# Designed miniproteins, single chains, continued (2), part 20

Each design is a single chain, and the fold is of that chain. pLDDT is the mean over its residues in the fold that is shown.

## One batch from the design tools (miniprotein)

Design m4669
Fold by ESMFold2-Fast:
Structure m4669 (fold): chain A 86 residues (1-86)
Amino acid sequence: SAVERVKAMIEAQMKLLDEVVKSGDVDAMPPTEEIALPEDLPEEDRKEIRELTQKALKEAEEKVEKAHPELRAALQETKAARAAAA
């Protein structure tokens, strides 16, 4: 399903982010593939995908902040901008 594909993509990207955070080498990141979502997705599936994406973003922010505390200010600005856009 589309939800399962998004879950798999998020998990793969989170693993990639974890490696980059541990190594500090952003040039080691392979290109990410985009997942095409069906235009007629049920609203429940869209909601689940949104929740999965938000959860993954929070986890990514926590990983970066823990490994690179010096980036805390930039992460807080990103969170504030995201909240203002919501």
Scores: mean pLDDT 63

Design m4670
Fold by ESMFold2-Fast:
Structure m4670 (fold): chain A 70 residues (1-70)
Amino acid sequence: SAALLAEQRALLSEESVQVSREVAEDLLEALARMLLELGMPEEVVRRALAGDAAARAEVDAFLGAAMKAK
């Protein structure tokens, strides 16, 4: 019985990770769409989503500039 509870906990943990991944993918799609609509180059957005630190820095700089009233 304790083994069954441990198995259920492991399955719930895996399901939680999978749900978190799906939510993260939806959020990344929404963020990518927003950045493209704001005029960010598609290539930079794709690289940033792939984990490119330089592309992510470009996204941060672009958003910082866009938030300034000039």
Scores: mean pLDDT 71

Design m4671
Fold by ESMFold2-Fast:
Structure m4671 (fold): chain A 80 residues (1-80)
Amino acid sequence: SLKDKVEEILKLAKERLEKVFEQYKDMSPEERIKVLKEEYDRIIEEAKKVLQSLGASQEDIDKFIKELKEYYEKLIEKVK
């Protein structure tokens, strides 16, 4: 279903952010925040395109973005 595909994309997006978080753990907090933001921005743009191509509603896309942003913000908080 579309819902299952959206949930899978969100899971993969969170895993991508977590991978970057762990990969750059030996960098300074400032550099770590920078690479996380760059990956987050890239993921959001890619996910918007994929979700739109799947016919997801704007409401579903907004909910996806909100949940991913909350996850991203929690990772940023862990750096400090």
Scores: mean pLDDT 87

Design m4672
Fold by ESMFold2-Fast:
Structure m4672 (fold): chain A 94 residues (1-94)
Amino acid sequence: SSRREQASQTLRRTSDLYARRAEESEDPELSELLRRISELYRQLSDVEVPSSKVAKLVGLEILAIGHQLDGDEAGVLEAYERMVQLMEDILRES
């Protein structure tokens, strides 16, 4: 199996995890962002994503986790909004 097939499968699994998080979220704004991220990860699984862009997405996920651990709800939303923008940009360039 190619590394590309493994990457695609990982993105699909990540999509499913974000969909689950969206359903478990009590915050409507956060739920909508997480559902949008889930949909975008599913779309990204069907395209070739440069490793540099994957690294940026992972960095934003880590940033969101950091804000969540600090109780910074505004920072969490900002990090996820930045992820959405980056993912949409990747899809437009594909």
Scores: mean pLDDT 85

Design m4673
Fold by ESMFold2-Fast:
Structure m4673 (fold): chain A 70 residues (1-70)
Amino acid sequence: GSQSLLSKETLLALQKFNVDVSQFDKDTLIALDKLYKQDREKFERVLASYQNQLTVDLLKSLFPDIDLSP
């Protein structure tokens, strides 16, 4: 579908870190949106460290206590 999987705030935060949103898969985008809403500090730290290397599996490994399920 033509609809964004990200909230506007999450999209703007991703753009601030110079990441290419189009390189993320759907599950990674959903996980990042949930991480931003639940813990913004962790969201910003992982983007600064990993940028476009982030995957849903990496996010779940780093934050097992956060519900990042679709």
Scores: mean pLDDT 76

Design m4674
Fold by ESMFold2-Fast:
Structure m4674 (fold): chain A 85 residues (1-85)
Amino acid sequence: PLSAALAALQAALAEVERQRRDKEETIGMLKESYERRKAEVQARAEAGIAASTDPEEQQKLRDEANREIARLDSEYERGLAAVEA
């Protein structure tokens, strides 16, 4: 029946729209979490650098922070890819 086909199409379109909204919400949460964690890493590194008088220790703290941020960047990219899968 035409009515049953139309109802099925409407249900499918509503499901696609729901999935789109769910993905947008998940992406927003991932971005917020990523930005918060990145800011925390940066703040901890800045505090450690400010507390140090050794240039080598300061550079080590910067390098460690950069590696942690790179890890967070990779996790965020993987999270985004997973939402699109």
Scores: mean pLDDT 87

Design m4675
Fold by ESMFold2-Fast:
Structure m4675 (fold): chain A 114 residues (1-114)
Amino acid sequence: DKLSQLTFKFVLTYAISHSFKKQEKIDEAKKELEKILDELAKSGEIGKRIREVYETHGIEAAVRVAGMLAAIDIMIHLGVPEELILEEMQAELDSAGDPLSQAVVEEYLKKLLE
């Protein structure tokens, strides 16, 4: 699953970038994040929309969306009931504060639960 692999890699790379104190390593991490965003855009419609979140609302919003998608994948893999997944994600969407991020997560839920 290329989308799941890329969203996980994106979130992990962002998290690791905050552990770096040397500017050279921070710059390397930024280049890797941009490369992952390019690969996400090529992976399909959801990946393109994560890039759109990044371009519109910045890196933190894009990471939040990617993290929510990864959480959905994990919950489905663990056999969490659809009703509980929807309830948990709705709570997070209500706190997200931007319509684009909400739309991307809702579109992903529809694709996985169909």
Scores: mean pLDDT 81

Design m4676
Fold by ESMFold2-Fast:
Structure m4676 (fold): chain A 91 residues (1-91)
Amino acid sequence: MEAVKKVLEKAREVGRKYEEDPSKEEELWREYLEFVVRELEGLDVSDWPEEERIERTLKALIEAIKKMKGEADEKEIEEKKKKILEEAKKA
C-alpha cells in the first residue's frame, strides 16, 4: 500500500527534523498530521493489517486529525460530554 509507505517515510522525515530542532515540535506535528489526512482520506482502511498496535495508532491519528480540522473541536467535545451526562442521569 503506497500511501502507508509514504506516511511512514514522512514520520521518519518529521522525526529527523524534530531531533535537529525540538522547538519546532508543534509545527512538525501539524505538518505530519496534515500529510496523514491527505494520504488517508481516499483509503479503505479495511486493507490495513489486523495488528492491534496499527489499529490503535490509526484511531489516535484520525481523532487528532479531526481535532486539527475542526476549529470548534473543544466546544463540540464539551457538548457531546453534556449529552452523555444527561443520558446517564436518565438511566
Scores: mean pLDDT 55

Design m4677
Fold by ESMFold2-Fast:
Structure m4677 (fold): chain A 65 residues (1-65)
Amino acid sequence: PSEEEFERDVLEALLLIRVSVAKISGNKEEYIKTLKEALETAERAGMPQEFIDWLKKELEKAEKE
């Protein structure tokens, strides 16, 4: 894998960890904020569409609570 591929994989893992930690914290406001930040970062970094779609779906679920 290229350095670019490695950096994307690391970013995906970090974003997933941040989102998971925020969800476990039970703070809905912080969870929504973290999802929005993760989505913006994922879109700007050109992350896989499947990952972006998952973040969008999680954000919609969180906002409906």
Scores: mean pLDDT 80

Design m4678
Fold by ESMFold2-Fast:
Order: structure tokens, then C-alpha cells, then sequence
Structure m4678 (fold): chain A 81 residues (1-81)
């Protein structure tokens, strides 16, 4: 979708966001090999980070929230398989 493309373009042009995306991609790739306790901990950490970023209310923090929410959805899809 157009919103997905715009997010990807924004990430590509921002080194900080690009590093965050790479970190999250590695977590998603390793998720199937993790035990249930590690998976639960990662989800809780991700949710906490989203809440902290939402409180900052900056343009950059809003984009980071979208990236983290997208990663959370991908993690949920991986666990479904």
C-alpha cells in the first residue's frame, strides 16, 4: 500500500530508523528458535518501548512506534505458523 511504501522510504533515508529496522528484522528471524519465556519477554519489552515512545510525542518517535507496531504484527504472524 502507499502508506507502507512511504514508511519504507522514510526508514531508508534515516540511519537511526534503518538500524532499528535491522535490529527488529533480526529478532523476527530468530523468533521461531526462541523458547516461550524469551518470546513473552520480547513482546513485553516491545510493548513497553512503544508506550515510552508514544509519551515523547515527536515526529521521529511516531515513526518509531509505527516501525515497532509493524514488527509486533510480523512476530504474531510468525508465531501463527
Amino acid sequence: SSSEKRLEDFIRNNPELRELQKELDRIVEKLPDMDDEEKERLFKELEERIRELEKQNTPLSKVKVKILERAKKRMEEVLKK
Scores: mean pLDDT 80

Design m4679
Fold by ESMFold2-Fast:
Structure m4679 (fold): chain A 69 residues (1-69)
Amino acid sequence: MELHGEIARVVRELIERYGRTPTSLEELKQMVLDALRELGASDEFIAEVEKKSLMEQLEILVRKVREKR
Protein backbone atom coordinates (compact mmCIF):
# COMPACT_ATOMS: atom_id res chain seq x y z
CA MET A 1 0.00 0.00 0.00
CA GLU A 2 1.21 3.53 -0.73
CA LEU A 3 2.26 5.44 2.40
CA HIS A 4 0.05 8.39 1.42
CA GLY A 5 -3.12 6.27 1.71
CA GLU A 6 -2.08 5.06 5.17
CA ILE A 7 -1.22 8.61 6.31
CA ALA A 8 -4.65 9.83 5.11
CA ARG A 9 -6.35 7.06 7.13
CA VAL A 10 -4.36 7.87 10.29
CA VAL A 11 -5.11 11.62 9.93
CA ARG A 12 -8.83 10.79 9.63
CA GLU A 13 -8.62 8.66 12.79
CA LEU A 14 -6.93 11.57 14.63
CA ILE A 15 -9.72 13.96 13.54
CA GLU A 16 -12.36 11.50 14.83
CA ARG A 17 -10.46 10.98 18.12
CA TYR A 18 -10.04 14.71 18.86
CA GLY A 19 -13.39 15.72 17.33
CA ARG A 20 -11.85 18.57 15.32
CA THR A 21 -10.04 19.18 12.02
CA PRO A 22 -6.54 20.69 12.41
CA THR A 23 -6.49 24.28 11.13
CA SER A 24 -2.67 24.43 10.74
CA LEU A 25 0.31 22.12 10.21
CA GLU A 26 1.47 22.92 13.78
CA GLU A 27 -1.91 21.77 15.16
CA LEU A 28 -1.69 18.54 13.13
CA LYS A 29 1.89 18.02 14.42
CA GLN A 30 0.67 18.42 18.03
CA MET A 31 -2.17 15.93 17.43
CA VAL A 32 0.36 13.39 16.07
CA LEU A 33 2.61 13.79 19.14
CA ASP A 34 -0.38 13.47 21.50
CA ALA A 35 -1.52 10.29 19.69
CA LEU A 36 1.99 8.81 20.08
CA ARG A 37 1.83 9.51 23.85
CA GLU A 38 -1.56 7.74 24.05
CA LEU A 39 -0.07 4.75 22.17
CA GLY A 40 2.52 4.40 24.97
CA ALA A 41 5.53 6.17 23.43
CA SER A 42 8.16 7.33 25.95
CA ASP A 43 8.92 11.02 26.55
CA GLU A 44 12.41 10.40 25.10
CA PHE A 45 10.93 8.93 21.90
CA ILE A 46 8.44 11.82 21.58
CA ALA A 47 11.27 14.37 22.00
CA GLU A 48 13.14 12.72 19.10
CA VAL A 49 9.98 12.66 16.92
CA GLU A 50 9.27 16.36 17.70
CA LYS A 51 12.61 17.27 16.03
CA LYS A 52 11.54 15.54 12.77
CA SER A 53 9.47 16.87 9.84
CA LEU A 54 5.68 16.46 9.86
CA MET A 55 5.90 13.77 7.16
CA GLU A 56 8.43 11.75 9.20
CA GLN A 57 6.21 12.15 12.30
CA LEU A 58 3.18 10.85 10.35
CA GLU A 59 5.22 7.88 9.04
CA ILE A 60 6.27 7.04 12.63
CA LEU A 61 2.64 7.28 13.81
CA VAL A 62 1.50 4.96 10.97
CA ARG A 63 4.11 2.37 12.05
CA LYS A 64 3.08 2.62 15.74
CA VAL A 65 -0.63 2.26 14.87
CA ARG A 66 0.19 -0.90 12.86
CA GLU A 67 2.20 -2.33 15.80
CA LYS A 68 -0.82 -1.91 18.13
CA ARG A 69 -3.06 -3.80 15.70
Scores: mean pLDDT 74

Design m4680
Fold by ESMFold2-Fast:
Parts: structure tokens; C-alpha cells; sequence
Structure m4680 (fold): chain A 65 residues (1-65)
């Protein structure tokens, strides 16, 4: 669901990677696909742009579903 996608993106932005991976697995994503989401969001997280990190993570998860 869209709510679960947003929750997973929030967990990623907060650095709660284990919880994010568990949630994404329930959506049918692999660990490799989770790492693809991290690759897109990480540059924004590293520069403190948490809003863009969240948007990038949501977009990446939606494209993998």
C-alpha cells in the first residue's frame, strides 16, 4: 500500500535500515532492490536534505513495485 511505501521511506531517512528492509520484504522487494533505494536516497541524506531523500526513496520504491 502507499502508506507502507511512505513508512519504509521514513525509516530509511531516519537510518532505521533493519526495520525498513523488513517492511520492504513484505511488499515483495529483495535486499538488492532495497540497496537500490538506498543508493538513490543516500546523497540527499548525506547533505541533510531529508525532504528530497524521502521523495527519492518513495519514488524508487514505487518504480520497483
Amino acid sequence: TDELIREAARLIVEGRMEEALELLRTLGLSEDQFLQVLDVAMPYIMRGDLEKAFEAAVDAIRKLL
Scores: mean pLDDT 86

Design m4681
Fold by ESMFold2-Fast:
Structure m4681 (fold): chain A 113 residues (1-113)
Amino acid sequence: LREQLWQQWQIAVGMVSLLTSVFSPEEQEKMLALLEQPDTFDRLYAVWREFDPEHSGSIPVEQVPAALRALGIPVPSREELLRLHNEIADALRASRDRVGFVEFALLAAKLAV
């Protein structure tokens, strides 16, 4: 699990610079700086493991606010959270009703900067 999520983490880091339609250049720089912090992966991994204990690979979008609170990240309004999630999901061609680890890492980094 940790090795699998580490690979997805590396994908998330690479996607920050590629999602120019979702993230401004200033946001990309701040997100990359945050993601490069030595403890960031371990914190995200700990929270993800708690919310996806069966290793399904995704969590319902309704659980994202609780996961963000567990990371100490301010939770935006439901409308703003859904809008941001949909923008990321569409850019990655992912599901809008569930959130994978890559989408979660990007969402958390964006909201923390």
Scores: mean pLDDT 80

Design m4682
Fold by ESMFold2-Fast:
Structure m4682 (fold): chain A 119 residues (1-119)
Amino acid sequence: MFFKKHTKATFTSADGVTVEVEYDPENKTVTITVTFADGLSATVKITYDTEDVAIRDLRLTPTSFTVEIGVSKGKAKVEVYDADGNLLASAEAKPGEVITVTVSLDADGKLTASVEIKK
């Protein structure tokens, strides 16, 4: 039997992009914070009603972050925030759907986000 615990993991790429993933099973949230080499950051907040949320296919470039989130049971809501707490994008997925979140820096160094749902 697996011990369910609040857990935090951090990864930094060769390009200086830092990704922090925080699992909070008591509050049924997963928080992913991406910080680009210039210090701009975005937070992806996943709120779920069951424990069957899987993070898949995390991709990094110097100016973009993409993550796929699979929902096997129940539903999940995804909200993307900038460092000032402004909501950039949101979506809600049902069982069997996949959420794709993309956070990117544009040519002016501005943060953009999109969220897509696939069947």
Scores: mean pLDDT 79

Design m4683
Fold by ESMFold2-Fast:
Structure m4683 (fold): chain A 81 residues (1-81)
Amino acid sequence: MVFEPSKLKRVTIEVKMKSQEDREFALREAEAAGFKLISEALRNGKATAVVSEEQADEIRLYLEMLKPRLESYKIEETELP
């Protein structure tokens, strides 16, 4: 089988919470789920990490689940050369 290597992506997440209570809830959930990048973004408002394409997809899905607790979020993905 020919295995094509997954491209790595630089993912930057920016989040703004609706309230401090929403932030605390989302942070606990993200930490429990093991999403370190999301946890850091929730603490600092912004975080960047290099992840696989599969991890980037998981991060996007998790942010969509958190959307009701977010005032806004932004995700930027950049392919690494």
Scores: mean pLDDT 77

Design m4684
Fold by ESMFold2-Fast:
Structure m4684 (fold): chain A 94 residues (1-94)
Amino acid sequence: MEAFEKLLEVIRELLEELGLDESRLEKIKTIDEAVLEIVGLLEKILKKLIEEGKEEEAFELAKRYEEPLIEAIENKDYLKFAEIAREFLEEAKK
């Protein structure tokens, strides 16, 4: 399975959750750009949770997923990075 396609799918899911326009996807042409967009969108999810009074949930998500996400980037395992980002999003929705 191509990692770039999975990263774009995760970005669509993150944009939908945040109510942001899918037109942001047209600017993403590389894996590095996709990774940076996902990181920015995950940070927006954490801010949304804090604003909704779910500060403890936001901190627990950051604590659980930050190191695994960084390790996936360092190992250039972008397929695993996409999967971890999707798990982060699914947990944030609960």
Scores: mean pLDDT 85

Design m4685
Fold by ESMFold2-Fast:
Structure m4685 (fold): chain A 81 residues (1-81)
Amino acid sequence: SLKAPVRNPTSAREQALRWAEYGVVFANAGQKELAEAAIRKALELAPDDPEVWYLAGIAYYRMKEYEKADEYFKKAKELNP
């Protein structure tokens, strides 16, 4: 069989982490609507991943949404005690 580089399907978790990272990048750039859309997409793909909730918390913290950031960090800790 030909050992050509085949693009493996990106896992839902890997896609979610990428979206969560984009959420942080958009939040740092002051692009609140894009940040929130990216976070929403990440949580749709991996709703129980503590790293996704943690990255979402960072994004909200960067947007000065401190109460939302705290809630997201608490959820991340709850999922990964």
Scores: mean pLDDT 81

Design m4686
Fold by ESMFold2-Fast:
Structure m4686 (fold): chain A 64 residues (1-64)
Amino acid sequence: NEVFEILDELAEKSPEEVKEMLEAIKERIEEILKENNSKEIEDNILKEVKEGIPILKERIEEQK
């Protein structure tokens, strides 16, 4: 899953505190995808995460 790949890559490059937050987000997405076996829901989650990633990345850089 492309979203999980992006989240894992960010987690590896992030401080421990941010890594914990990213792991929690990944767990929640996995839970939603398991309960909602719908392509439409999967695509909506992918879109929201992709839109959120640049904002999250910018916030991580600002904390350095």
Scores: mean pLDDT 68

Design m4687
Fold by ESMFold2-Fast:
Structure m4687 (fold): chain A 66 residues (1-66)
Amino acid sequence: MELTLEEAQRILDSVRALGELSPVALAVGKADLSAHSSPELREIIAAARTTEELIAAIERIVEAMA
């Protein structure tokens, strides 16, 4: 199942509000996001190594869907 704009925006807002994610929180968030993403989006998510890279990836997805 693919992400909706509303889901992507909600995740983005949540990650921004938390600031720096622990490695465990980052891994859990990436796994959850990947479960609801297309193969192309899963590759982008998997490439994110830091909270900042994950935020940038979600921002690109939200911008593309808006």
Scores: mean pLDDT 71

Design m4688
Fold by ESMFold2-Fast:
Structure m4688 (fold): chain A 80 residues (1-80)
Amino acid sequence: SPFKQTILLSRIIALSTEAQTMIKIAKKNNDSSIQSQSNTVLEIVKKAKEYIKEGKYEKAEELIEEANKKLQTIQASINS
């Protein structure tokens, strides 16, 4: 549905923005590990966007949740 598509695309935009911010911070701190992990989040989000284009919203939502969990793990490692 257009409503479900809009919600999922908004979540993708939020995750992409956060991951890109993490990449910028990692580059400034010469943290190759955080940069690599944040790039992995962007790749998962890219696959989720492809599933949305195919109308596979359940699979897209699964990948969005996976990206969220990975991003939380990255943030926890920085705050430890």
Scores: mean pLDDT 86

Design m4689
Fold by ESMFold2-Fast:
Structure m4689 (fold): chain A 103 residues (1-103)
Amino acid sequence: DELTRQQLAEELRRATREGNERVRQAAEESKELAVKELERFARELRNFAARDGVARDELLRAAQVAEDAAKKALETDDYKEIVEQAVEEVDRLTEEAVRRILS
């Protein structure tokens, strides 16, 4: 259903914008909050991957980027750089997922 695909794509774009903003805001507060929000974002992306198979690979890769960033952030004082790189890559992968859903 074309309408269902449009709704899913819109929901994914909104969730990605909100997730990226939450993660960036958390990173300004603390490493621990940044890790928590990255893990939450990864869980949301995995939930989107479970809803539609057509963009599953892109969404699972985006979730893995967020999960890997959370692990790396715990190990360094340069966690803000890791967060920013992860946010940019997640945004790229989720836009790829949106294009695939709408194709």
Scores: mean pLDDT 88

Design m4690
Fold by ESMFold2-Fast:
Structure m4690 (fold): chain A 95 residues (1-95)
Amino acid sequence: SKEQRLREEIDRRLEEWLLRELRKAEEEGDELTAVAILEQLSKFPGLTSGVARVRLAVFRHFRPLTPAQQAEVEKKAKEIEEKIEKRRKKLEAEL
């Protein structure tokens, strides 16, 4: 349907933006932000969600987070989720 194609296009553009943000966090050595972005990517449909879940599982297995680090990741994930929602609304208005 037209509605399905629109949702897929919005998800694709948000996914591309988040992958750019992930690359920036990785380049800056900001591991907690990278984990938070991967948590949001894991909520996306299709292959991206699967890849993000595998990357998160590997990271948490080899680099288990302290409670303080986990709380910081949860805070960052919430901030990223709010940015995703704002960007989604903008894309819905533009498309």
Scores: mean pLDDT 84

Design m4691
Fold by ESMFold2-Fast:
Structure m4691 (fold): chain A 62 residues (1-62)
Amino acid sequence: SVEDAYAYAEYVEMLRLKSPDKKRKLELFDKFLNAIKNGIPGTPEAFAAYEKGVADARAKYA
């Protein structure tokens, strides 16, 4: 769902930003991108939700 897409994006980006280990941050980011590419339907609403989730996580945790 759109809500699941947002929640997933916010959570994964938060983990990336809060990780002290650069390697772990890159691994989490790659997992996020692969999940979007391979498993989640590319509707405009889903893409907007992912972008919002990333932006909101950065505002809160960066």
Scores: mean pLDDT 68

Design m4692
Fold by ESMFold2-Fast:
Structure m4692 (fold): chain A 88 residues (1-88)
Amino acid sequence: SNEELAEQLRKELLEAAKKDGLSQEQFDAFLEELKKIRFDGSVGTIYRDLNVVASKFPQATETINVVRRFVTTNDRDVRVSVMKLFLE
């Protein structure tokens, strides 16, 4: 289900943030930047927006790659629903 995918994404992002050495404050700021992204857009436009986020969080290498992989491996409707459940 999309709820299970949202829980899996949350766990993968937390683990990636730990690997990247992000503080809780840095991780929360990263998630606030993700909320600004239109996940109903094309993969190309989302990647451009993710590159802007990556420039603000240069340590978040594994964390940004989890989001990039999620975007490329899920259909648009699943992507939108899961990101809404995860980010609100």
Scores: mean pLDDT 86

Design m4693
Fold by ESMFold2-Fast:
Structure m4693 (fold): chain A 59 residues (1-59)
Amino acid sequence: MSREEKIEMVAAYLATKYADTELDDATFAALVRKYLPDASEEEIAEVRRLFLEYREKLK
């Protein structure tokens, strides 16, 4: 699985699991790093962008 695929998968997973839950930036970063321990700030921002997009579709 590519790095981009992992980022998308983590974003979709978190959006599904936390669809109705507000996550602050610190909690979100910690959750991303649980699945992507070496995630950069740029990668965390990308996961967050995709997370919000997926969550909007799920509602």
Scores: mean pLDDT 79

Design m4694
Fold by ESMFold2-Fast:
Structure m4694 (fold): chain A 92 residues (1-92)
Amino acid sequence: MLEEKKEKLIEAGAVTREQLERAEAEAKRAGRMDLFDLQVELEVARLEKDPEKIEEIARRLGLENAELLKELMEKLKKGEITEEELAKIVDE
């Protein structure tokens, strides 16, 4: 479940609750909760040190990243998200 994965990342100190909540809100506004879920799964896979899962999810993110990044850049210009929050949604 997405919420359990989010809590796991927060407990591990990989992200703050505030950063995740803002990233999720922006993904919802962009209609790209699919990418947010994939990014959360990618970070969980990194935390669990699962190289096969990391590679699979990163590949899937690459196909859709450009459209979400464009929408998030517009939010960044408005000050609605931070640069760090943007990096949490999309792989650098």
Scores: mean pLDDT 67

Design m4695
Fold by ESMFold2-Fast:
Structure m4695 (fold): chain A 58 residues (1-58)
Amino acid sequence: SLLEKFQELGKIAGYTVSSFSDEARKEAGKQIEEAAESLGLKAETEVTEEGLKTTVTK
């Protein structure tokens, strides 16, 4: 369970640093925030023209 959530978060983080459409980046940001919360972490995502900025805190 936790390992699967960790793998999902890592994969989403990889997606969020890629150049996506604004819609795809917003959805990826929401998913990474939800995945981080399920792991007991806090994630903040910000859509930029270079991609998606993600900050994860404990």
Scores: mean pLDDT 63

Design m4696
Fold by ESMFold2-Fast:
Structure m4696 (fold): chain A 76 residues (1-76)
Amino acid sequence: SLESLIKSLEGNMKDMEEDSAKQLTELEKRLTEEAANSKDREKKMKEVEGILKARKEQQDKVLNEERARIEELRST
């Protein structure tokens, strides 16, 4: 059924959001630790911000595509 499909997609999206958040948190911790041990901390912290932003943008793109799909199904 359409309801069952929407429920499944919502569940998958929630799992993706949780996994993405965990991966981003782990990446932030690792990169921040590496930056803190650098002699050029300011430069490394800006690099970390750039990497985290790029990762989040990629994750947001995937999640937004899934949200759009779910919304289209709801409007049907």
Scores: mean pLDDT 80

Design m4697
Fold by ESMFold2-Fast:
Structure m4697 (fold): chain A 103 residues (1-103)
Amino acid sequence: SSMMEKEEEIVKEAIKRIKEVRPEDEIKFERKGDVYTVSITDADTGVVFTASSKDAVEALKKALEEYIKHRLESFPGDKEVEEEVKKIKEIMEEAEKEAKKAK
């Protein structure tokens, strides 16, 4: 596989793991030309977070950063939300490490 295909596999695996934490959230991962777009819909609030990048992992990271911020701001002091956010951050950190190894 090309380096781009490896990064797409990393993102797809990260999305699967995130959906184990948040199964009701919708996550879309699309490519148009040389640009990747990730869209995350928070099932609890209905808010959508979209980010685009030529780097698939960067697109996921940007969408997740806004999503995490929104979750913490929408549910302050909610321990379940804090634990979910912690797990999602760990998934993203692992995806970034795997992407660096693939380059």
Scores: mean pLDDT 86

Design m4698
Fold by ESMFold2-Fast:
Structure m4698 (fold): chain A 82 residues (1-82)
Amino acid sequence: AKVYPLRDRSRLNEEELALIDFLKENSDVEFEFVPSDEVSPELEEPIEVTSVESARRMIDAYAGKGRDSNILPLRSALQTLL
């Protein structure tokens, strides 16, 4: 299984938690939570993660908000579904 590092679970918002759960349910990826003081940015429009397409849209929306250490590992995990 591929293991992707993510920020501490307590620092993630509901949208990131839903995305992580979707990726875990639909692929063989694993996530390791690393201690971090970084807080997830808020999206102006919330995106419900129900498919690979909605997951990709959410990741792209977060990338548009600037630097988030979780964006690259989440994108890499999503690539395993494509």
Scores: mean pLDDT 68

Design m4699
Fold by ESMFold2-Fast:
Structure m4699 (fold): chain A 87 residues (1-87)
Amino acid sequence: SVLDEVKELALETIERLEKEDDEEKRLQLQNEFAWRVSELMAKASEEEKAKIEAFLKEVSRVIREGEENNWSNKEIAERLREIIEKF
């Protein structure tokens, strides 16, 4: 499914971000993720789009909460993996 492709892309992006200390390269990885998700969304059914939007909303919530509470990159990554497994 398109959701499964988005989840796999998210896992790959998280693993690459955990290994990357350069801020510019981290931003590039995040931009590549957003672009690829946008392309996948264009091919998705309305039902799949709703599920992907719900998934991305939870991902954004965890990142925002982690930043607000000064979680480590490792803690944010672990929480994001839990969300990917849940969806």
Scores: mean pLDDT 83

Design m4700
Fold by ESMFold2-Fast:
Structure m4700 (fold): chain A 93 residues (1-93)
Amino acid sequence: EELEEKLKELKKLIEKALEAEDPEEALALLREALELFRELRDKLSPETAKELLNKIIEAAKKVLKKAKDKKLLLEAIALILRAIGDLIEVELK
């Protein structure tokens, strides 16, 4: 099923973002992960959705701690806020 393949790619993107030494690379991977998450969101169980969003937030917090560029810092904050918004939407279902 296409859903399982996309879920595997989503988990891989998050894992690569967590392992990335370059915060700019990590943030780019996390943006792809959040976009893919949003495509899959309505197909995922609330438990799986929350797990994935919490991992994205965790990786974005790591970027935030390593970011020395104001633009990168703000982009990481924006990603965290978007992921928290998605987490709230999952809770409201």
Scores: mean pLDDT 85

Design m4701
Fold by ESMFold2-Fast:
Structure m4701 (fold): chain A 66 residues (1-66)
Amino acid sequence: FDALLAAGYSVAQAVAALLILAEAILEKGRVPSPRELAELTGLSVGTASALVREVKERFPELVKAA
């Protein structure tokens, strides 16, 4: 949420990116890498990295990688 808004994305773009992230997590059973998320959403790698970090902090149970 905050990372996307801080990067200058609109609320609609932020919601779309979060829905794509949620779908990726459900399908793969893990949080995607920042590069993988950037490719899926069109976000910059830096913004995708911030979003992945935020999700891992809020939902540690979704962290499947070492």
Scores: mean pLDDT 68

Design m4702
Fold by ESMFold2-Fast:
Structure m4702 (fold): chain A 83 residues (1-83)
Amino acid sequence: VSGYPPDTSSVLGQPPLPGQVKVLITLKPGKRIDTSILNYIKSLGGKVIRLDHANNKVYAYIPKDKIDELKKESFVESVELID
């Protein structure tokens, strides 16, 4: 069918971009994963990989220089670098 997307790779099949790191974001107690958190990650130039609603955690690729900005957010308990 005409009008197919031009992308040749799946989102999950792509490695992080140069300067991005894979992180695990732990939300503060009582916070929920919602659209505002996802939009904030995108505003940093990040990409959400996976949502873990059971543990209130978000897996994402984040530009390395934006990790400190992410840590300053009121909904963030901790940010861990994943190998």
Scores: mean pLDDT 73

Design m4703
Fold by ESMFold2-Fast:
Structure m4703 (fold): chain A 72 residues (1-72)
Amino acid sequence: SALRKAREQAEAAAKKYGLGVGLAKEKVDGKDVYYAVVVDAKTGEVREFAGTDEKEVLRKALEAKAELLAKL
C-alpha cells in the first residue's frame, strides 16, 4: 500500500516535470518502513527503495535521481 502510494506520487510528478520522486511511510511490526520511488517519464525507468532507516532510503533516492538527471 505505501509502496503503491509512493509510486503513484512519483508517476504524477514525472508526468508534470519529466522526473518524479514519491515518498511514503508505513508501520510494520511497530517499525517505521520508508519507501521511495523515482520515475523517469522519458525513459520509463523506475527505481524503488525500501528500508527502516529514513536517511538511507532518502540518500538512495537522491542518488538515483541524480543519475537519471545526468542521462538527460
Scores: mean pLDDT 83

